# Designs tried in a protein design run: designed miniproteins, single chains, continued (2). Part 73

Each design is a single chain, and the fold is of that chain. pLDDT is the mean over its residues in the fold that is shown.

## One batch from the design tools (miniprotein)

Design m6683
Fold by ESMFold2-Fast:
Structure m6683 (fold): chain A 60 residues (1-60)
Amino acid sequence: SELEKLREEQERARKSAEELSEELEYSSLAVSAAATGLVESREKARELTEEYNKKEHEVL
């Protein structure tokens, strides 16, 4: 039953690969979320700068 031992090793390797794939997916989603947050924060900063410049022009 060398074939049975090989099947058990294949199953263990498959489960290890699935666990690593899930960890990679989680990390990828976290990076994507951080990138989106950065873009939104930069856009907000730009809008606030434009509003400040407009208000400064109105006061001067």
Scores: mean pLDDT 82

Design m6684
Fold by ESMFold2-Fast:
Structure m6684 (fold): chain A 88 residues (1-88)
Amino acid sequence: MSKEELIEEAKKLYEEAKKLFKEGMKAFKEGNYEEALKLLEEAIRKYREAIELLKEAGAGEELILEIEIEEGIALIVLGVTKLLLKKL
């Protein structure tokens, strides 16, 4: 893929990850922890794929940092979700 194609694919994965994270947070707030777990794991996977494509393109340092911050938040919520599932 061209550098431009890698960046556009990464942006698509990032938008998909944000949507999944939003849906996962909604499930979490509603007490649907098993659903939240699945959505958050899928969101994290897509965040990681977006970061990898941007690194391969050699561009988007600011965007990489933004995605890494959001991945970090998603990982914290995932950890809390796993803890709650073990106590239920």
Scores: mean pLDDT 86

Design m6685
Fold by ESMFold2-Fast:
Structure m6685 (fold): chain A 85 residues (1-85)
Amino acid sequence: ALSAQQQIAVRMAFTRYSDANGRITYAQFRAMVRDLGIDYSDAQITAIFNRYDTDGDGTLDYDQFVAMVQDDPALLAAIMAYWGL
């Protein structure tokens, strides 16, 4: 489970990159990965995104995003560093 500070950072990340409908598109996720300074290849970004896009609509909701971040220590660490937490 995420700590209280990790939960705050993940919520901030989701809010910053989600659209007006509260969803993160592939393009927004790719932008997040690059802004966070993570050196994932485009193939790795695609594979990670598609793993958590379980409904195949090309977007992630908050619960799907939280699951992704919990399963990816590098992504979680980068989010924490970016928001200074």
Scores: mean pLDDT 86

Design m6686
Fold by ESMFold2-Fast:
Structure m6686 (fold): chain A 76 residues (1-76)
Amino acid sequence: RERFVEAARRLGELVDSLPLTPEARQWFAEAATAAYRGDKERAIELVEKAAQLNGLSPEVTEELKRLFEEMAEAAA
Protein backbone atom coordinates (compact mmCIF):
# COMPACT_ATOMS: atom_id res chain seq x y z
CA ARG A 1 0.00 0.00 0.00
CA GLU A 2 2.76 2.46 0.92
CA ARG A 3 4.53 1.84 -2.41
CA PHE A 4 1.23 2.29 -4.23
CA VAL A 5 0.50 5.56 -2.41
CA GLU A 6 3.99 6.94 -3.13
CA ALA A 7 3.78 6.03 -6.83
CA ALA A 8 0.29 7.58 -7.01
CA ARG A 9 1.58 10.76 -5.35
CA ARG A 10 4.45 11.08 -7.86
CA LEU A 11 2.04 10.36 -10.71
CA GLY A 12 -0.34 13.08 -9.47
CA GLU A 13 2.49 15.62 -9.33
CA LEU A 14 3.60 14.73 -12.87
CA VAL A 15 0.04 14.81 -14.26
CA ASP A 16 -0.63 18.20 -12.62
CA SER A 17 2.44 19.60 -14.42
CA LEU A 18 1.22 18.48 -17.86
CA PRO A 19 -1.13 20.43 -20.20
CA LEU A 20 -3.83 17.74 -20.23
CA THR A 21 -7.42 17.98 -21.46
CA PRO A 22 -10.26 16.91 -19.13
CA GLU A 23 -10.69 13.80 -21.32
CA ALA A 24 -7.02 12.81 -20.89
CA ARG A 25 -7.30 13.35 -17.11
CA GLN A 26 -10.33 11.04 -17.09
CA TRP A 27 -8.36 8.36 -18.99
CA PHE A 28 -5.54 8.72 -16.45
CA ALA A 29 -8.09 8.29 -13.64
CA GLU A 30 -9.34 5.09 -15.32
CA ALA A 31 -5.72 3.92 -15.69
CA ALA A 32 -5.16 4.54 -11.96
CA THR A 33 -8.27 2.46 -11.18
CA ALA A 34 -6.97 -0.37 -13.40
CA ALA A 35 -3.56 -0.16 -11.65
CA TYR A 36 -5.27 -0.28 -8.24
CA ARG A 37 -6.93 -3.54 -9.34
CA GLY A 38 -3.55 -4.92 -10.47
CA ASP A 39 -4.49 -4.75 -14.17
CA LYS A 40 -1.14 -3.54 -15.49
CA GLU A 41 -1.93 -4.17 -19.18
CA ARG A 42 -5.15 -2.11 -19.05
CA ALA A 43 -3.45 0.72 -17.14
CA ILE A 44 -0.65 0.91 -19.73
CA GLU A 45 -3.12 0.88 -22.66
CA LEU A 46 -5.04 3.83 -21.20
CA VAL A 47 -1.84 5.76 -20.46
CA GLU A 48 -0.56 5.27 -24.03
CA LYS A 49 -3.88 6.48 -25.47
CA ALA A 50 -3.97 9.55 -23.22
CA ALA A 51 -0.33 10.38 -24.03
CA GLN A 52 -0.92 10.08 -27.80
CA LEU A 53 -4.06 12.22 -27.59
CA ASN A 54 -2.12 15.02 -25.83
CA GLY A 55 1.12 14.72 -27.84
CA LEU A 56 3.30 13.93 -24.83
CA SER A 57 7.00 13.26 -25.39
CA PRO A 58 8.31 9.67 -25.39
CA GLU A 59 10.29 10.43 -22.20
CA VAL A 60 7.21 11.66 -20.32
CA THR A 61 5.13 8.77 -21.69
CA GLU A 62 7.69 6.20 -20.47
CA GLU A 63 7.82 7.81 -17.00
CA LEU A 64 3.99 7.70 -16.79
CA LYS A 65 3.99 4.04 -17.87
CA ARG A 66 6.67 3.25 -15.26
CA LEU A 67 4.64 4.87 -12.45
CA PHE A 68 1.46 3.03 -13.45
CA GLU A 69 3.42 -0.25 -13.64
CA GLU A 70 4.74 0.38 -10.10
CA MET A 71 1.20 1.06 -8.88
CA ALA A 72 -0.20 -2.12 -10.48
CA GLU A 73 2.64 -4.28 -9.13
CA ALA A 74 2.25 -2.82 -5.63
CA ALA A 75 -1.52 -3.47 -5.78
CA ALA A 76 -1.07 -7.10 -6.88
Scores: mean pLDDT 76

Design m6687
Fold by ESMFold2-Fast:
Structure m6687 (fold): chain A 70 residues (1-70)
Amino acid sequence: SLEEQAEELVAQAREDLAKATTDSQIDDVLRRLNYGLSLIMQQSTTRETREYLVAKMKEMGALAEEKKAA
């Protein structure tokens, strides 16, 4: 399902973000995730799925900024 695809992308991004050691690597992880989630969003027909994807994009963006600040 689209939700399972999104969950896999987010899980992979969390692992990649944990391994990232530079701002450039953090930005690369976020760019890849946002691209993947945008493709899923183009296929989604429900408001609930889109809201879920937007929430995950915001959550992962916040984690990326927190990691850069450390």
Scores: mean pLDDT 83

Design m6688
Fold by ESMFold2-Fast:
Structure m6688 (fold): chain A 66 residues (1-66)
Amino acid sequence: HFDEGIELRIAGRYEEAAEAFERAIAADPDDARAWLLLGAAYVELGRHEEARRYFAKARELDPSIM
């Protein structure tokens, strides 16, 4: 799911990319990169408040990611 999300993001398919990253998080909720990329997808979708929460979770899991 994570690699699928990256491919969808590169293609500009941000809603589908977000769904793929959400599935990656369901499989591994400690995957800081999946939280980061979910936040980035939500920024592209204009959903900035949700993106901020996902970025905060990514930083809590891995402070070096930001």
Scores: mean pLDDT 80

Design m6689
Fold by ESMFold2-Fast:
Structure m6689 (fold): chain A 55 residues (1-55)
Amino acid sequence: MKKKLEEELKNMSKEEAEELLLKLAQTDPELANKIAPLAEEIHGIKSFPVTRAAP
């Protein structure tokens, strides 16, 4: 599973990464907070972590 997971993440596009964050935010917000910084790296530092800073 770990090898496949890494390849799946590699195959994922930015849009898919965003969907993953949304799903995780709904299922496990704590996990989403861990992934938010990873997503920022993918999109670049300029992207804002919408999942991290809740209104």
Scores: mean pLDDT 62

Design m6691
Fold by ESMFold2-Fast:
Structure m6691 (fold): chain A 69 residues (1-69)
Amino acid sequence: GNLEELLRLIGEILRLIGEILDLEKELEELKKLPETEEIRKKIEEIEKRIEELKKKREELMEKLRKIPK
């Protein structure tokens, strides 16, 4: 039924939100460290990953809006 599918999508969205928050926390911690080439590369990698996860979250949120038709 629609409720089971909605709950599964909500669960996946919540997991993505959790991953984004963890990465944003790591990013904030890295920004407090000395500005080295290694730190800059890690920041860029994390920022790219956050953007990918945010895009996935938006896609799932759109699916969630369409399911209770």
Scores: mean pLDDT 81

Design m6692
Fold by ESMFold2-Fast:
Structure m6692 (fold): chain A 69 residues (1-69)
Amino acid sequence: MEKERKAALLDTAAGILAVAAQIHLEMGDYETARQALEDARALIEEAEKLGGTPLPSVRALVDEIEAKL
């Protein structure tokens, strides 16, 4: 189903952005890290609207990075 496939792709993209946010945070680029985290959260929300559930690992990473910002 197209909707299910889109949700899975959004979850994957959110994970990639969360990793990017972590890298930028470790580099001291807090502004870019915040932007990447915001983008990751937006993708997670969009996937949830399509009936998807974010991967626990992706959600945990997003929460961990947010706690460090």
Scores: mean pLDDT 78

Design m6693
Fold by ESMFold2-Fast:
Structure m6693 (fold): chain A 68 residues (1-68)
Amino acid sequence: SRAEESAERARRFKEALDRVLAGEMSLREAAEEAGVPQSLISKAVRAYEARKADPSTGLAGYSWTEPP
């Protein structure tokens, strides 16, 4: 179903984003792998960096603050 395909795309997006944050992929490569615009990956990376720069946003629940 479309919902299952959407969930699969969301999973690929997160995997691609994690690889970009780890320095293993470029924004272009991640966008192509996730099937989304490069601007969307760029926005997600920017949001992550903004949260990482602010220690008050949470010490608990970090997903990818450390390298893989």
Scores: mean pLDDT 68

Design m6694
Fold by ESMFold2-Fast:
Structure m6694 (fold): chain A 95 residues (1-95)
Amino acid sequence: ARELAREGAEEALEGAMKALSEASKEGIPYAIAGALSASGALFLLEHGGSDKEAGRDARSGGYLAYKGGEIGKVKEGAEEGRHGYELGKLGEELA
């Protein structure tokens, strides 16, 4: 659970950062929200937060990074965001 939440948050953050660097203006707010949520998941994992809450934040971050990449036309950002969503969701469900 914890490892899946961490990997999900890292993938979500990478996707969000790629979307932020290359996205059209419409994708940027989603990419920002994704980066914040993924960063929050990593913060929880480092500071004694629950695996379930970290997985939830990683799932949300990945979904938002995915939307930022889709709307912003950044394919690799959307793909990494989707992967972060799937790993974060699995981490939340197994915690």
Scores: mean pLDDT 85

Design m6695
Fold by ESMFold2-Fast:
Structure m6695 (fold): chain A 69 residues (1-69)
Amino acid sequence: SKLQEELRKLILKLIAEKLRIIGLEFEIELLKKQDPNNPEIQAEIEKLEKEIKELEERIKELEKKITEL
């Protein structure tokens, strides 16, 4: 079924985006343990947190597409 193939593709993309968030959250935790008072590290954490927010919005769009199939 074409609908089943489309659903599979959307689910795989959703899984990939969720795994990317987990990876970014892990990187943030490593940076926090390295030097929490370093302004450059704090700026990198803020950049990664922004990337997570952008990924969360993409995930919401993917979940909406899956629900509307």
Scores: mean pLDDT 87

Design m6696
Fold by ESMFold2-Fast:
Formats: sequence, structure tokens, C-alpha cells
Structure m6696 (fold): chain A 98 residues (1-98)
Amino acid sequence: MDYDALIKKYEEEIKKDPNNAQAWLNLGIAYLSKKEYDKAIEYFEKAIKLDPNNGLAWELLGIAYFLKKDPLKAMEYFKKAIEKGIQPLPLEVKIELP
């Protein structure tokens, strides 16, 4: 998958509507897939600020921190995801599959 093309697409969507929480979430996923965890975290935090009840965004933030080698912070965000009705993904499942 061409992640740079997806990033450009979602950046255009955000430029058109910066309150589009889904576009911020999708941009974060694209950076997570490129293993750019700090950028992924920033974009997931923006998505959560716009839609704090999106359990998937909390789960993805947890995954990004886990992959960044911060398991304690990852667990806090997985707890938030569960509170929003999302079961955490098994950490052995590759979230970065193309």
C-alpha cells in the first residue's frame, strides 16, 4: 500500500475540515503503518480531542505507545478503550500489516 499517497489524501481532508476526527484517525493509522509512532500518537490525540468516545482511537493510541516501548502508558489507553466499549486487540496481532 502507498502510505504516502494515503497521508496526502488525509492531509487534504483535514485541510478542508480540521474537525474531521475520522481523517485525523486515518492519518494516524497511516503513520503507524510507516512506524512513525510519534506522529501517529499526535494524530490519534487530535482524533480523541474531537471525538473522546471513539474507543478505537484510544485503542490505537495504546498500540502506538506499546510499539514505542511504553507499555504502562499503553495499558492506560487500553483501559480507556474498554470503557468506550472496545475490546483491546491482541498485541501479538500485527497492526502494521499492509
Scores: mean pLDDT 79

Design m6697
Fold by ESMFold2-Fast:
Structure m6697 (fold): chain A 59 residues (1-59)
Amino acid sequence: SMAEIEELEKKAEEYLKKAEELRKKAEETGDESLLFEAEILEGIALLLLGVARLLKKKL
């Protein structure tokens, strides 16, 4: 459904924003663990966007 697609895209946007925040904080503090966390969130966001794209093709 369109609502399901919108929720996936919204979740992906939230994860990407959090990842950007973590990357900025890592750059300011030198904390490599924040970079790893950002990379994980970016990966999850890309997966969610991929699922949303597949669902759009079925509409």
Scores: mean pLDDT 86

Design m6698
Fold by ESMFold2-Fast:
Structure m6698 (fold): chain A 81 residues (1-81)
Amino acid sequence: REAELEAVRKSAERFYKAGVEAAKRLAQVTGDQQYYDDVKAQLEKALEETKNPETAFQGALEIHRIYQEAKEALAQAEAEK
């Protein structure tokens, strides 16, 4: 359904923004700019996949996975320092 696909894209956009913010903050805490660049590139690639109806759900799941990994890494880095 078009409404279902639109909801998936809106969700992906929200998690994309949250993931970029988490990765940026992690890079600031750890000084690892390479990690931020890598995560941002992965999120941008997955976001492009949400534009294709055949891969939209896969792209959204990938964004969610990357966001969760970045959020977990940030929590661990902040707990260490």
Scores: mean pLDDT 79

Design m6699
Fold by ESMFold2-Fast:
Structure m6699 (fold): chain A 64 residues (1-64)
Amino acid sequence: MVLSREAVERGVTRLVIEGKISVEEANKIGELLKKSETVSLEELEKVVGRERAEEIARLAIEYG
């Protein structure tokens, strides 16, 4: 699955506010988004693990 930069940024911000993702993990995701306008679910899993990557993907789909 491939997710847009804007949608991932919104999802990550929400999970940081909820305390589910650290600021350091959010910064690592930000570096992935700087490399391309999209990021894969597999790249997110490498940073935050499968469960959190799936939560980001769900929020990204919700945000559009």
Scores: mean pLDDT 79

Design m6700
Fold by ESMFold2-Fast:
Structure m6700 (fold): chain A 92 residues (1-92)
Amino acid sequence: GSMAARAIIEAVRKALEEGGKVEVSVKGDTVTITVSGYGKGAKEALLKAKEAAEKSGATATLEEKGDTLTLTVSGLSATAVTAVALDYIGLQ
């Protein structure tokens, strides 16, 4: 299975558990996760998601802009992108 998709959803779940706001956007094979109001656990989980994506051969960038963390992952399979989107909807 996609390690990147699993790690991304774990990071989203952690951010929501910490009371953060999460938004997920999809453009082709690129998934962008934006988290605001996050705690330390969500930041650590997003860093692990970045590492898992890179280890799986995807390109991942994590950037911090004020109180917002944005993880961008590109090069995911259509199945992995769909899994992230559907799992995110299920967490709302």
Scores: mean pLDDT 80

Design m6701
Fold by ESMFold2-Fast:
Structure m6701 (fold): chain A 57 residues (1-57)
Amino acid sequence: GREKLIEELGKKYGLTPSQVEEIVRLYLSGKQSVAEIGKRFGLTPLQVKRIVLRVTL
């Protein structure tokens, strides 16, 4: 399920499940770029996009 994916992604990228959810929320809001979100959470833009695509697909 989605919760298990969020936990696995959090473990892989050194994030809490709440931080993974926040990344997805920020991306879906359209108010911040993947680069801006990446800087906020210590991730590359590609890592942010991978997290979002895996959670939303």
Scores: mean pLDDT 83

Design m6702
Fold by ESMFold2-Fast:
Structure m6702 (fold): chain A 91 residues (1-91)
Amino acid sequence: SDIDEGVAEVALAVGKLLYSKGEYEEAAELYRKAVELAPNSKVAADAYTNLGKALKELGKYEEAKEAYKRALELDPENEEAKANLEELERE
């Protein structure tokens, strides 16, 4: 619903604020909440991209790759998710 998408946008925004403070575990939880509230949306694609960034900061590289792949499934033109996934997959 439009209300759920709005709440997902707020969760994404607060997650980004927590990420900027180095609170990566709390940011990841809010990004997961944004995905749950709006699973097939641009908000979910953005949330998966930011979840991947938070997971990378936590050293969870395989989970980060999965998050970026999910972002690209929802938004194949997401250059940030594509670039971050390619960086993690470099030999």
Scores: mean pLDDT 88

Design m6703
Fold by ESMFold2-Fast:
Structure m6703 (fold): chain A 69 residues (1-69)
Amino acid sequence: SARLEAAIAAGKAALRTLLEANPDISREEAEAIVRFLVRRTAERLGLSPAQEAELLEALLATLDELLAE
């Protein structure tokens, strides 16, 4: 859905900004923030459990990619 695609794009951009502003952030702390933001976005947009899971997986994959750089 366009709503889910926009949420994934916005989440990826926010995550890049978070990591650039907080270079000493732990993976555990960053993951906790991602999970919090995904839950809040899902509640705000009325995402299904499947869409919430897809958003979470996309942002956790992006987190792992950015931390591997």
Scores: mean pLDDT 86

Design m6704
Fold by ESMFold2-Fast:
Structure m6704 (fold): chain A 60 residues (1-60)
Amino acid sequence: KEEELGVVEIIRAIGNLLYKKGDFEGAIEAYERAATVAEKIDPELSKQLREDAEKVRKEA
């Protein structure tokens, strides 16, 4: 549903901002939350968001 996808994009944007500020833990939590919301709506997007969180974990 389009409203849920909008929420996912907002949470992802928050994660990106936290990552840019060096808050890696906050960025990981945001990406994981976005992935959870996306799981029922767009499983491929959910998988990409989980991969983004894992990349941040490896960099931190």
Scores: mean pLDDT 79

Design m6705
Fold by ESMFold2-Fast:
Structure m6705 (fold): chain A 68 residues (1-68)
Amino acid sequence: ALEEARAIAEAMLPVAPNAARGILDAIDAGMSAERLLELATISLEDVKELDPAAAALLEAVVAALSRA
C-alpha cells in the first residue's frame, strides 16, 4: 500500500515533481493509506484536465492504494 505509493511517486519525480513530492511528503508525515487515497482521489479530479503527468501519477497511486 504505502510502500507501493512511495515507489510510484519516486519513479514519477522527473515527470511530475510537484505531485510526486506531495505524495512523498504525506507518507513521510505519517499519513494513513486511507487518508492518502482520499486526498489523491480529490487531487486527481482537480488536475486531470490541467496536468496529464500529475494525473497519471495520481491514478497510479489511487490504484495501488485501492488494491491494499
Scores: mean pLDDT 79

Design m6706
Fold by ESMFold2-Fast:
Structure m6706 (fold): chain A 55 residues (1-55)
Amino acid sequence: MSLEEVLAEIERLLREGRYDEASALLTDFLRTASPEQRAELLARWNEMVNRLFPP
């Protein structure tokens, strides 16, 4: 499963309000991810959260 596929699925789950499933998918990916993949995912996660939940 690619980093892009994981990010797309997490965004979909967040938009649907399925936060527990989004968290589980994130945790599972981080368990097997390389240091570079983890850094990229965390950066994109912060950007995604800021765009989906603007104050």
Scores: mean pLDDT 77

Design m6707
Fold by ESMFold2-Fast:
Structure m6707 (fold): chain A 108 residues (1-108)
Amino acid sequence: NEILSRSIAALILMSAGDFEGAKKLLEEGLAKDPDSAETYTTLGRLYLKQGDPQKALEYAQKSLALDPDNAFGYYVLAKAYKALGDTKKAEEYKQKALELDPSLKILL
């Protein structure tokens, strides 16, 4: 899966501190497939790691508009709302993420 492979490559670049390389790779992914929920979720994760919860929130919302069952989309929403101080929404979306994918407990 090209989209999944690109998202994994972007996560590896982020782990190495290459945020500009990760952004470029994800933007190239959106140019090829603008309706990729996975690519929007990975952009949300990138912006969380860079300390931009507002952009993370925007990208997670785009992801969930395309795929409302995307567990990682809810994970990004939960983390973004927590960073923004909205504890109630953070908990609601955390529970939603865990309902869809219980393995996310280790990340939440």
Scores: mean pLDDT 85

Design m6708
Fold by ESMFold2-Fast:
Structure m6708 (fold): chain A 70 residues (1-70)
Amino acid sequence: VEELAAFAATLSLPEQMRLGGALAAKALLDNGYSKEEAREEMLRLAEQARAAGASDEQLAAFLEGAEEAL
């Protein structure tokens, strides 16, 4: 995870968000979530991030990464 985080630091912010979404979705699947349950949880996280000031571009990258992992 530390090595992956170091690699992510070399990426642009949208690329980092995409990677973050993919990793979060994989973590949900690894914890027994179905693809549909993981998708719903990722959408919930995106709404919380939007409320915290995340841009539409950042949220789109995050959700695209999550969908690629599902």
Scores: mean pLDDT 75

Design m6709
Fold by ESMFold2-Fast:
Structure m6709 (fold): chain A 56 residues (1-56)
Amino acid sequence: GDREKARSYLNKAGSAAMEGDREKAKEYIEKAREAGASEEEIEAVERHVDRLLKEN
């Protein structure tokens, strides 16, 4: 369902952040939001992505 699709996009956002690609990470977060990710899920992944980008 949409929840599974949202989770897939959130995972892709994390992968993009690991590669240092802030723009692509943000794009995947927005796709997850469109797919029905909750605000709590979005905020958690945004914090995780920001940490990965700062460490890379």
Scores: mean pLDDT 80

Design m6710
Fold by ESMFold2-Fast:
Structure m6710 (fold): chain A 70 residues (1-70)
Amino acid sequence: MEEEERKKRIEEAAKKARDLANQALDSVTPEQIAAMAETAGVSPDELRERAVKAAEAYGRNKALEEIEKE
């Protein structure tokens, strides 16, 4: 795979994961987000930020693994 295409694929996966995480968080009630944040020991805003960053990292890593399998 060309390096430029590899980079695009990784960034597209990260973007999709970020967008999905944001959509999922928007579909959850504020009370559910607050309960999850309390369990994690963070604020609701911090939980959202951590979830989005984790989703982006997961998306990038998943794309890298798929590329390496090919």
Scores: mean pLDDT 78

Design m6711
Fold by ESMFold2-Fast:
Structure m6711 (fold): chain A 92 residues (1-92)
Amino acid sequence: MEEAERAAQEAARQAERQGAKARASVEGNTVTVELSGANVKAQFGAISGAVSAEYEGADAKVESKGDTITVTAVAPSEEVAARAARAIAEGL
């Protein structure tokens, strides 16, 4: 969990570099990255990250509500959760 949490926080930092306000959390094997005020580039990055997280073995979804984009990746293990979180960070 600590490795997945660090990767999720890195995803939040990458989103903030794009001008979005980001919040990241890891609960069990579920990685959640929420971006508020996300521009088109940050939204595209979130979608790309979710797709990459699925290739790492997580079940990822992207939800949009107003200017908030939420990426949720549910992994079968802590190791996959860490890889999924890194994939999301690299997409941003």
Scores: mean pLDDT 78

Design m6712
Fold by ESMFold2-Fast:
Structure m6712 (fold): chain A 106 residues (1-106)
Amino acid sequence: PRLEVRDVKVDKKEVKVGEQITVKATIRNLSPEPVRVRVTVELYDADGNLVARAEKEVELQPGEEKTVELSITATKAGEYYVIVRAETEDGRSAAVSEPIKVKVKE
């Protein structure tokens, strides 16, 4: 494995419609070479449909880790799952977090 995603946290597991959910994740480069990584926060509804996405690119030296923070918003009440993905620019390495359940209410 060339990438690691860990310590994924959401600021709130229950929010109102239109309120931001802030997601933090630590991304580590396990390879011996520098990599540019696209970090994506994805919000899925209960049926598995992607409803929102935010992304950020980071550069990681060999063995380096960085914590990224991204915000995402649901426009409709329901149960959702947050997933963090990290993928190298060349597409050769990827890491995916476990889903985190969040409830959107109003």
Scores: mean pLDDT 86

Design m6713
Fold by ESMFold2-Fast:
Structure m6713 (fold): chain A 60 residues (1-60)
Amino acid sequence: MKKVAIVVSDDREEALKKALELEKEKGWEPIPALSSQEDLARQLAEQLEKEGYDVELIRL
């Protein structure tokens, strides 16, 4: 089962940097998102969990 990290930040570069760090250190699949997309990110997390992924939602 793949683990997915959805990283939400007001800064796209900050979200991307943290997501890539988690991919490198833990092997998690990174999905960076903006804070303005937080509701969409939550819906995506629920959908991925329903499909059998283990999802971590991280807000910076």
Scores: mean pLDDT 80

Design m6714
Fold by ESMFold2-Fast:
Structure m6714 (fold): chain A 59 residues (1-59)
Amino acid sequence: MKERLEELLNSPETDETLAELMGEVLRFAIDGVSPEEEELVLKLLERLDELIIKHLKEL
């Protein structure tokens, strides 16, 4: 579980990475977040925000 989240945090800034980040965030919204995963989830949200802002600036 943690390995997948860490992989996404270091993935290239592509549409595929954005889709996978959104999928993981949605999954945590449905299943809940363990205390051990809270820090990783916050980093995923920060990464997602960075990618969204980057895409918006390219428009």
Scores: mean pLDDT 69

Design m6715
Fold by ESMFold2-Fast:
Structure m6715 (fold): chain A 117 residues (1-117)
Amino acid sequence: SDVAEALARLNERLTEEEAELMNEYADAVAEALLAEIEGREEKAKKYEELAREKAERIRALLDDEAHAEEALAAADYLGYQRALSEARRRGWPEEEIERLEARAAEAAAALVEAVRR
């Protein structure tokens, strides 16, 4: 798939430290998404702020704007996939899962576009 190819190309350029930071960002994105859908506004805000902090660290660490954009797009995609997996595991209503799948598809498209640049 285009997404799998994009992730493979990115992995060729990432250090272990960069990959760890991207995973921390993805976890924060997943927690923020789950909290938002559950109506847990304070928790959603906390994880959105954490994700923003991690994004700033990724941008500082990579020092190349295009590479930082690719890394953030990949981490967003991973975060959405983690949120979707957890929503399915919890047996969320089909309508909420479909909304999350639509947002995950947008993140996948953004990743493919970022890597093609």
Scores: mean pLDDT 84

Design m6716
Fold by ESMFold2-Fast:
Structure m6716 (fold): chain A 70 residues (1-70)
Amino acid sequence: FEESLFKPLKEIEELIKKAKEEKDLELAEEAVKLAKELLELGKRTLPESEHYIFEELLKKAEEVLKEVKE
């Protein structure tokens, strides 16, 4: 199941990068949405000690969204 989580993790990281580079509000909002969904899935399937990876991803997505909105 970790392999299934790794692929969407990479896709969201790429989306965050693209949103920041293009200052695209829609991409930034989508990245936050997908990061929240992946964190929810991670909390259901992985021990709490590994949740920080998804929490950090969401934090990065939210920071980019804040930068794009300003």
Scores: mean pLDDT 78

Design m6717
Fold by ESMFold2-Fast:
Structure m6717 (fold): chain A 64 residues (1-64)
Amino acid sequence: MEEEVKEEINRILEEARKLKEAGADPQTVLREASRRLMELQKKYNLSSKEIQKAMLEVVKIARE
């Protein structure tokens, strides 16, 4: 479970990087990644802290 969750989060982060490289606005990158992270939270019943940590990584990608 923990390894599977890490893989899914990494895929979301990779997709966020690809969107940014394609010229998507930071807000668009944040929205798409947030939507996927919320679905992941529901699927695996993740804590708010785990989702916040992943969102912080998305924000770093979007603002770079």
Scores: mean pLDDT 79

Design m6718
Fold by ESMFold2-Fast:
Formats: structure tokens, C-alpha cells, sequence
Structure m6718 (fold): chain A 62 residues (1-62)
């Protein structure tokens, strides 16, 4: 499923860490909308796991 991921942390390494976690969960980054917003493809279970990351402010289904 496609999700919009909004980062809750300052600029810098946060994006790279979140992207790496998405890839480890078997997901894919489809689009980098801006410095804090990503469009990603994840399973529902992977999205729930990603929500536990302190770098992630919200995940919204598209």
C-alpha cells in the first residue's frame, strides 16, 4: 500500500535513517515530496513498525 510519511525531527540524517528502515522493512521510496514528506510503498505491518520510529511523526494511507 502507498503511504505518506511525515518526519518529526530536524533536518539532516533523519531522512537517510528513515529511508534505510523503509528498505529493511521490504518497502520502497516512490517519491521525495519535500525535506520532511515521503511517498512510500509498504505493507500494513511494515507501516505499523515504521510508526514506532521516533523520527516518524505520522504515516497516512494514500
Amino acid sequence: MRYRVTLSVPLGSDRSEVIEKILKLGGKVLEEVDTRNLVVELSEEAAEELKKDPLVGSIEPL
Scores: mean pLDDT 76

